# Ledger of designs, part 108: designed miniproteins, single chains, continued (4)

Each design is a single chain, and the fold is of that chain. pLDDT is the mean over its residues in the fold that is shown.

## One batch from the design tools (miniprotein)

Design m15982
Fold by ESMFold2-Fast:
Structure m15982 (fold): chain A 69 residues (1-69)
Amino acid sequence: MVKELQQKAEEAQKQRDEKVKELTEKYEEALKKGDIEKALKLEQEKQSVELRYTGLINKYKAQAEELEK
């Protein structure tokens, strides 16, 4: 169980990094095109993704720690 939770945390970390990278690339592309409105929306989406996945990672880590007590 603990190992499964650690694996889920690692998978969430990898997924977060991949999505953040994709959104960052789209953000830079929007800036190059002068689409400031789209760039702002992409920045907000990136922040939302980071918060959501960080929460998920922390949840799995907390559950693993609780099971070790």
Scores: mean pLDDT 81

Design m15983
Fold by ESMFold2-Fast:
Structure m15983 (fold): chain A 69 residues (1-69)
Amino acid sequence: SLLDEARKALEEGNYEEAVKLARQHLLDAVNRGDWPGAAEAARVLAEAYENLGKTDLAKRYRESADFLA
C-alpha cells in the first residue's frame, strides 16, 4: 500500500519520497472517509517534515493526526 511504502521510505531516510507517498495516501483516505488511514498518513507526513526541517508543517500534520485519531 502507499502507506506501507511511505513508512519504508521514512525508515530508509528518504523523506521526500515519504512525503510524496503519504500525501497520496492521505488524499485517497480522505476521499474514502477512511479517517484512521488519514491519521496514519498525517503522522508519517509529520515525521518526514520534522526530518526535513519543516517544523511548522510537521506541527500542522501532527495536530491533524491527533484530531483524526
Scores: mean pLDDT 87

Design m15984
Fold by ESMFold2-Fast:
Structure m15984 (fold): chain A 64 residues (1-64)
Amino acid sequence: MSAEEAAKKAREAALAGDAEAAVEYVKQGSLAGGLGIATRELAEAVKENPENEGAREASRRAGG
């Protein structure tokens, strides 16, 4: 899995309410050398969707 693919899947999982899957994708993206791409993507998802609990929880757990 590429870092970009992991970041996209993290965002999709977070917005769907699956914070655990989103955090796992953040870890996979980091291992792929994503330079925090997935963490930044989650932070952006929270800014765009502040009422989405999955996005907020995933961003909180990922440290973004």
Scores: mean pLDDT 77

Design m15985
Fold by ESMFold2-Fast:
Formats: C-alpha cells, sequence, structure tokens
Structure m15985 (fold): chain A 58 residues (1-58)
C-alpha cells in the first residue's frame, strides 16, 4: 500500500513551515516584530493542524 499523495502533502506543509521560519528570522533581523508575530501565528496554526486535526488537508 502507498499513501504517497498524503506524504507529499505533508512534505509540502513542511516546506511551507520552513519558508515561514525563514521569513520570521528575516523579519526579526529587520526589526519588524509585527511581521514576526504574524509568521509565528501562521506557524502555530499549521502545527496545531497536526496536533488536533479536524479535517484532511485541502
Amino acid sequence: GSHQAELDALAAESQELADLIRKYVEALKNGDFEKAEEYIKEMKEKLGRFILPAAPAA
């Protein structure tokens, strides 16, 4: 059996999370704490989806 599509979706989410972390670090370097807070919020939302999934990824 193979859930390759589901694994690929998880990998894509992981890449998006990595991109958000990069943007967060860049915002901190620029002193844009408001943007940094926004990126943290997005990261928490994505992580929360893995901890308490209510529906499959769309």
Scores: mean pLDDT 72

Design m15986
Fold by ESMFold2-Fast:
Structure m15986 (fold): chain A 56 residues (1-56)
Amino acid sequence: SMEEVRDRVARLQAELREATDQYKEALKNGDKEAYKEHFERLRQLSAELEAARAQL
């Protein structure tokens, strides 16, 4: 349903915000492993959010 799609968009937006904060913290701490992991998660979440929004 459109309600389920809207809920998915909201959840993905929240996860993207959290992942962005984790990415910034990893940058601040100089943790290269965490930096790469969080950056890849940001890319994946952004793509999933774009796909979910396209269903609206």
Scores: mean pLDDT 83

Design m15988
Fold by ESMFold2-Fast:
Parts: sequence; C-alpha cells; structure tokens
Structure m15988 (fold): chain A 73 residues (1-73)
Amino acid sequence: DKKKEIVKKELEEVRAEADRLRAQGLMTPEEYERVRKLIEKAEEALKNGDYDKALDYVMEAHAEIARARARAL
C-alpha cells in the first residue's frame, strides 16, 4: 500500500527532526512532548489503517516543530 509507506516514512522523518531539534536545544520539553503525543496518535491511526488521519497528525506535528523553531530563532 503506497499510502502506508508514505505514512511510515513521514513518521520516521518527523520523529528524527523533533529529536534533532531537542538535541540542539531548540525545543523545550513541553514542545517535544506535544510532538511526541501527535506521533503516537499518528501511529495509532496507521495501525487502524486510517492513513489520512495519520497524515493529518504528522502535519500537526510538523506545525508544532515549525512553531518551536520560530520561537527559538
């Protein structure tokens, strides 16, 4: 399933980006926790076969990361 593979790749990328920003001190523990919870929701949606919902949660996680970067810069 093409959409399943896209969701898996997006989850790996958003997790790696959040971890990188956290390691660089550009993300607070609270900001990181918000991203982590969105990733968990996306993983649950993926497990249930709801790929559109999983992608929506990944997009929300990217938005949280963008807000953290804007605050830090």
Scores: mean pLDDT 86

Design m15989
Fold by ESMFold2-Fast:
Structure m15989 (fold): chain A 118 residues (1-118)
Amino acid sequence: MTPEEAVALLREARENFEKAIKEAQSYYDEALKRGDTEKAEIYKKVIEGAKKMLENVDRAIEAVERGDLPAARAAVDESLKTGAEMEDLIKKAPEKVQKLFTEGLDNLLRARDALDAA
């Protein structure tokens, strides 16, 4: 595996999490309109966690592009840690949001493997 392959996987993870945020935002807005404060709070936390994961994915891409593989690994690990902390919240999210998170996490794990092999 190469650093270039890692960047491609990180960009795929980024797209998955961006789509998850957009989808979760739609469900959040609907929950607010119907007065479902419990579901709105869950979706808000899912969005906040996904944004934190995206910040670390962007940090990892920038680190790879400057040749700082240790910083890239640390950023991927931080994103994966946030994903693990959100597992119970994601299980309470709509199926479409859950699928996008699963795809994003799979791409992050593959990116981690690519960075470890570089």
Scores: mean pLDDT 88

Design m15990
Fold by ESMFold2-Fast:
Formats: C-alpha cells, structure tokens, sequence
Structure m15990 (fold): chain A 55 residues (1-55)
C-alpha cells in the first residue's frame, strides 16, 4: 500500500513521506527529489517508482 511505502521511506531514510509524495505528484524528477532530500538518484528513482505503482 502507499502508506507502507511512505513509512518504509521515513524509517530507512528519515525522509518526510508526505513531502516526498507531493514532489512525486508534482512530476519532480528523480534528480530533483535526490537533491531535495540528500539521497542518491538511484534511491530517489526506486522510491518514486514504488510510490507511482501504488497510485
């Protein structure tokens, strides 16, 4: 579920799941998300894909 993906993101990376979700909904690139949250582009892309699969 979407809630599970967001909770895992918060637990593993300390990222605010709600803010991450809003960036994904706005069409932010994996690169933009990575820069905002201080994570790798690979991690941002994986998390973005996981969230999009639940929407």
Amino acid sequence: SLDTVLRVLEHDSGIDGEEFLEMVKRGASAEEIAEKFGISVRAARSAKEAILSEL
Scores: mean pLDDT 82

Design m15991
Fold by ESMFold2-Fast:
Structure m15991 (fold): chain A 58 residues (1-58)
Amino acid sequence: MTRKRAEELKKKGKEALKQGKPRKAADLYSEADSLVSSPDFGVNLVESAVLITVEKQL
C-alpha cells in the first residue's frame, strides 16, 4: 500500500518540478522517501525519483 502512495508522491514531485515549484517537489520527494525507506524496498524513492527527474532536465 505504501508503494502506491510513494509512486503517487513521486509523480506529483516530478509534476511540481515541471511547473517550476522545486520547494513543493522537494517536500513531495521527502515524503515519498519516508514511505519507501522500509526494508521492503531497501532503496530510497527520493534517490530513484531524483535520477529519473534529472534525466528529463539534462
Scores: mean pLDDT 64

Design m15992
Fold by ESMFold2-Fast:
Structure m15992 (fold): chain A 94 residues (1-94)
Amino acid sequence: MADNPAFQALLRASAEITALASLLSVTENEEAKKILEEALRKAAELVNRAARLLEEAPDDPEAQEEARRLAEEAARIAREGIKEAKKIEEEAKK
């Protein structure tokens, strides 16, 4: 029953955020850790805003589309944070 595009975007964002949180839990490099913490904070804020839009206006197509965009942006922030943190760890080994 979760065929709503906004809900699907939230599920994807949650998966990306979970991957980021898992990486953060094992990251020892302080610079990489700060990037992951910042990305987690920003992505979580966007997911919370998207979830609130769906709760306050579940039948509003504009609210659903905005919630979808916020969730997609949260997923992007999480993915870019992971990518940047991995790059920092690789550069630190060179």
Scores: mean pLDDT 83

Design m15993
Fold by ESMFold2-Fast:
Structure m15993 (fold): chain A 67 residues (1-67)
Amino acid sequence: AAEAGARGAAAGAAAGGSGGGATGVYMHLKDSQSPEGARAGALAGAAGRGDAGGKEGMTVGHQYASS
């Protein structure tokens, strides 16, 4: 579970980073919800397992990477 959650957060962050580099720089100034996003993504990834968890983790991780 913890491993799946961490993988979800990492995958989401990586995907967001690659796709939203410029946005990431901007959001970095706001770094208020991005850590929560990464945590939520990790938890969603662990809980969802597979498609649902992956999608949730990617979306939340993208917010993390966007900061």
Scores: mean pLDDT 45

Design m15994
Fold by ESMFold2-Fast:
Structure m15994 (fold): chain A 90 residues (1-90)
Amino acid sequence: KAKEHLEEAREHLRRAREAVRAGDMEAAREHVREALDALSEAYEASEDFEVQIRISAVIISLAVMLSTGVVDAETLERLIERVEEILEEL
């Protein structure tokens, strides 16, 4: 179940990145919010402390991004890579 939520988060982050590249910042923020929801569900579904820590780091980065209003494609790409690394361990 945690894997399914992480896959959902990865897809939302990819859509956010493409929205930023297209200049659609409203769509980008919506996709970041959807990714946060999926990551929160992945965190709750995970029984592995190391996985939970790594998910938390991504959640914090996205929460900062939404609170500052600064959503950039480079940061989203790094967060996508982090989610992909977590998925490789499941």
Scores: mean pLDDT 87

Design m15995
Fold by ESMFold2-Fast:
Structure m15995 (fold): chain A 85 residues (1-85)
Amino acid sequence: NAEAWNNLGNALKSLGRLEEAVKAYQQAIELDPSFAEAWNNLGNALRSLGRLEEAVKAYQQAIELKPNDKEILALYKFRLAELEE
């Protein structure tokens, strides 16, 4: 399921296997495009790879999916601001 792919991505990222983490997060999103946490995690992995333009797009998608969750929205906006400012 999508959560299992997201968890695999988190484990791969912890091992420094960033390209594989990106693929795992993308698989989570393919199964559940509304999974805001997977979009945010994809952004973090892409940022770590220096793929900043793709990271911005992933964070923007996470923000769009969580407009009414102020705490999570603030976290996603903070991550996006680090790349755009």
Scores: mean pLDDT 82

Design m15996
Fold by ESMFold2-Fast:
Structure m15996 (fold): chain A 65 residues (1-65)
Amino acid sequence: MEETRERLERLRELVERGLELLKEKGSTDDPEVVELQREVRELVAELEPHSEELQALADEEEAAA
């Protein structure tokens, strides 16, 4: 479970950083934004097979805010 927790922490950091970059650049086509989105997708895919329910819960929490 330590691996899952660390992946979730990193995923949160990448998402937060991606949102910050998007705000700064004002464009989803910016190379840095695209790169961060790719990293986020890869981490999400890593988490999904064994943390599907936990991931859905986290997404619901963020969507509600």
Scores: mean pLDDT 69

Design m15997
Fold by ESMFold2-Fast:
Structure m15997 (fold): chain A 62 residues (1-62)
Amino acid sequence: SLSDIVDRINEILQQFLKEGNLELVKEVEKGFQEANKLFLEGRLEEGRKKLEELLEKAEKAL
């Protein structure tokens, strides 16, 4: 579900914060902002896809 994707990205974000990797923290925050903008514009499928792509990138950075 969308909630599961967001929860997993937040777990990875906490790991980046714990490691002090502020560059990766900034990239995750930027991705969330871009997805939120799409949702506010009613572009629900594009927003979901943006979060799925963000999750893939975040997991690869672990």
Scores: mean pLDDT 87

Design m15998
Fold by ESMFold2-Fast:
Structure m15998 (fold): chain A 87 residues (1-87)
Amino acid sequence: NEEKIEKLREQLEAFKKDFKPAIEEIKKIKDEKLKKEALKQLEGQLKLLEKLKEEAEKLGDEELVKEIDELIKEIEKEIEELKKKLE
């Protein structure tokens, strides 16, 4: 389904644009409690991205699945690095 694939690609591009500014904003937060809350929100976005990957798998778009998986891994790495700096 061409329309469904295009919608998933649009959602993926939105995630790509939003994640780097979100990480930079989290880095600027001086309050550890607010930083932890922002990280939980980022983890929520990661869950949505995982659902996007499942939809791409159901549609059989292997290239889109790979692109989403690469972004998931990049976001997971950034979250892990931010969590280490809080300890």
Scores: mean pLDDT 80

Design m15999
Fold by ESMFold2-Fast:
Structure m15999 (fold): chain A 56 residues (1-56)
Amino acid sequence: GAPLPLTPEQEEELQEGMEKVRTGKTVEEIAEGIGRALRAIGEAVQAYLEEQRAKA
């Protein structure tokens, strides 16, 4: 069970970002991977908060 509800698309983007960090050989590649992972997490958090607000 994930601590954060990710959509399949967000999960894939997070995994791609993490893989880029794992396989990256340059600072730019690693930074791109980190940016993708953080963006996916941020989108998931925002979506979760919006859903909770809509239900309240």
Scores: mean pLDDT 75

Design m16000
Fold by ESMFold2-Fast:
Structure m16000 (fold): chain A 69 residues (1-69)
Amino acid sequence: SVEKEYERIKKGIEVLLEVTDDPEFKAELRRLMEELEKAVKNGDLEKVKQISERLAELDRRIARKRAEK
């Protein structure tokens, strides 16, 4: 269900916002949240799936940056 996917992705974004102190990653996470809300409002299931995949990639990028230091 779109509502369950929305809540899952929203929680993932909120968790990553708490664990990263990088302003660029925080800005991208906030942008993903805005895109998610718009996609859900428009019933765009394909875009919701793409946002979920972008969130997973962003999670990997945040982990990689921590490993570089």
Scores: mean pLDDT 82

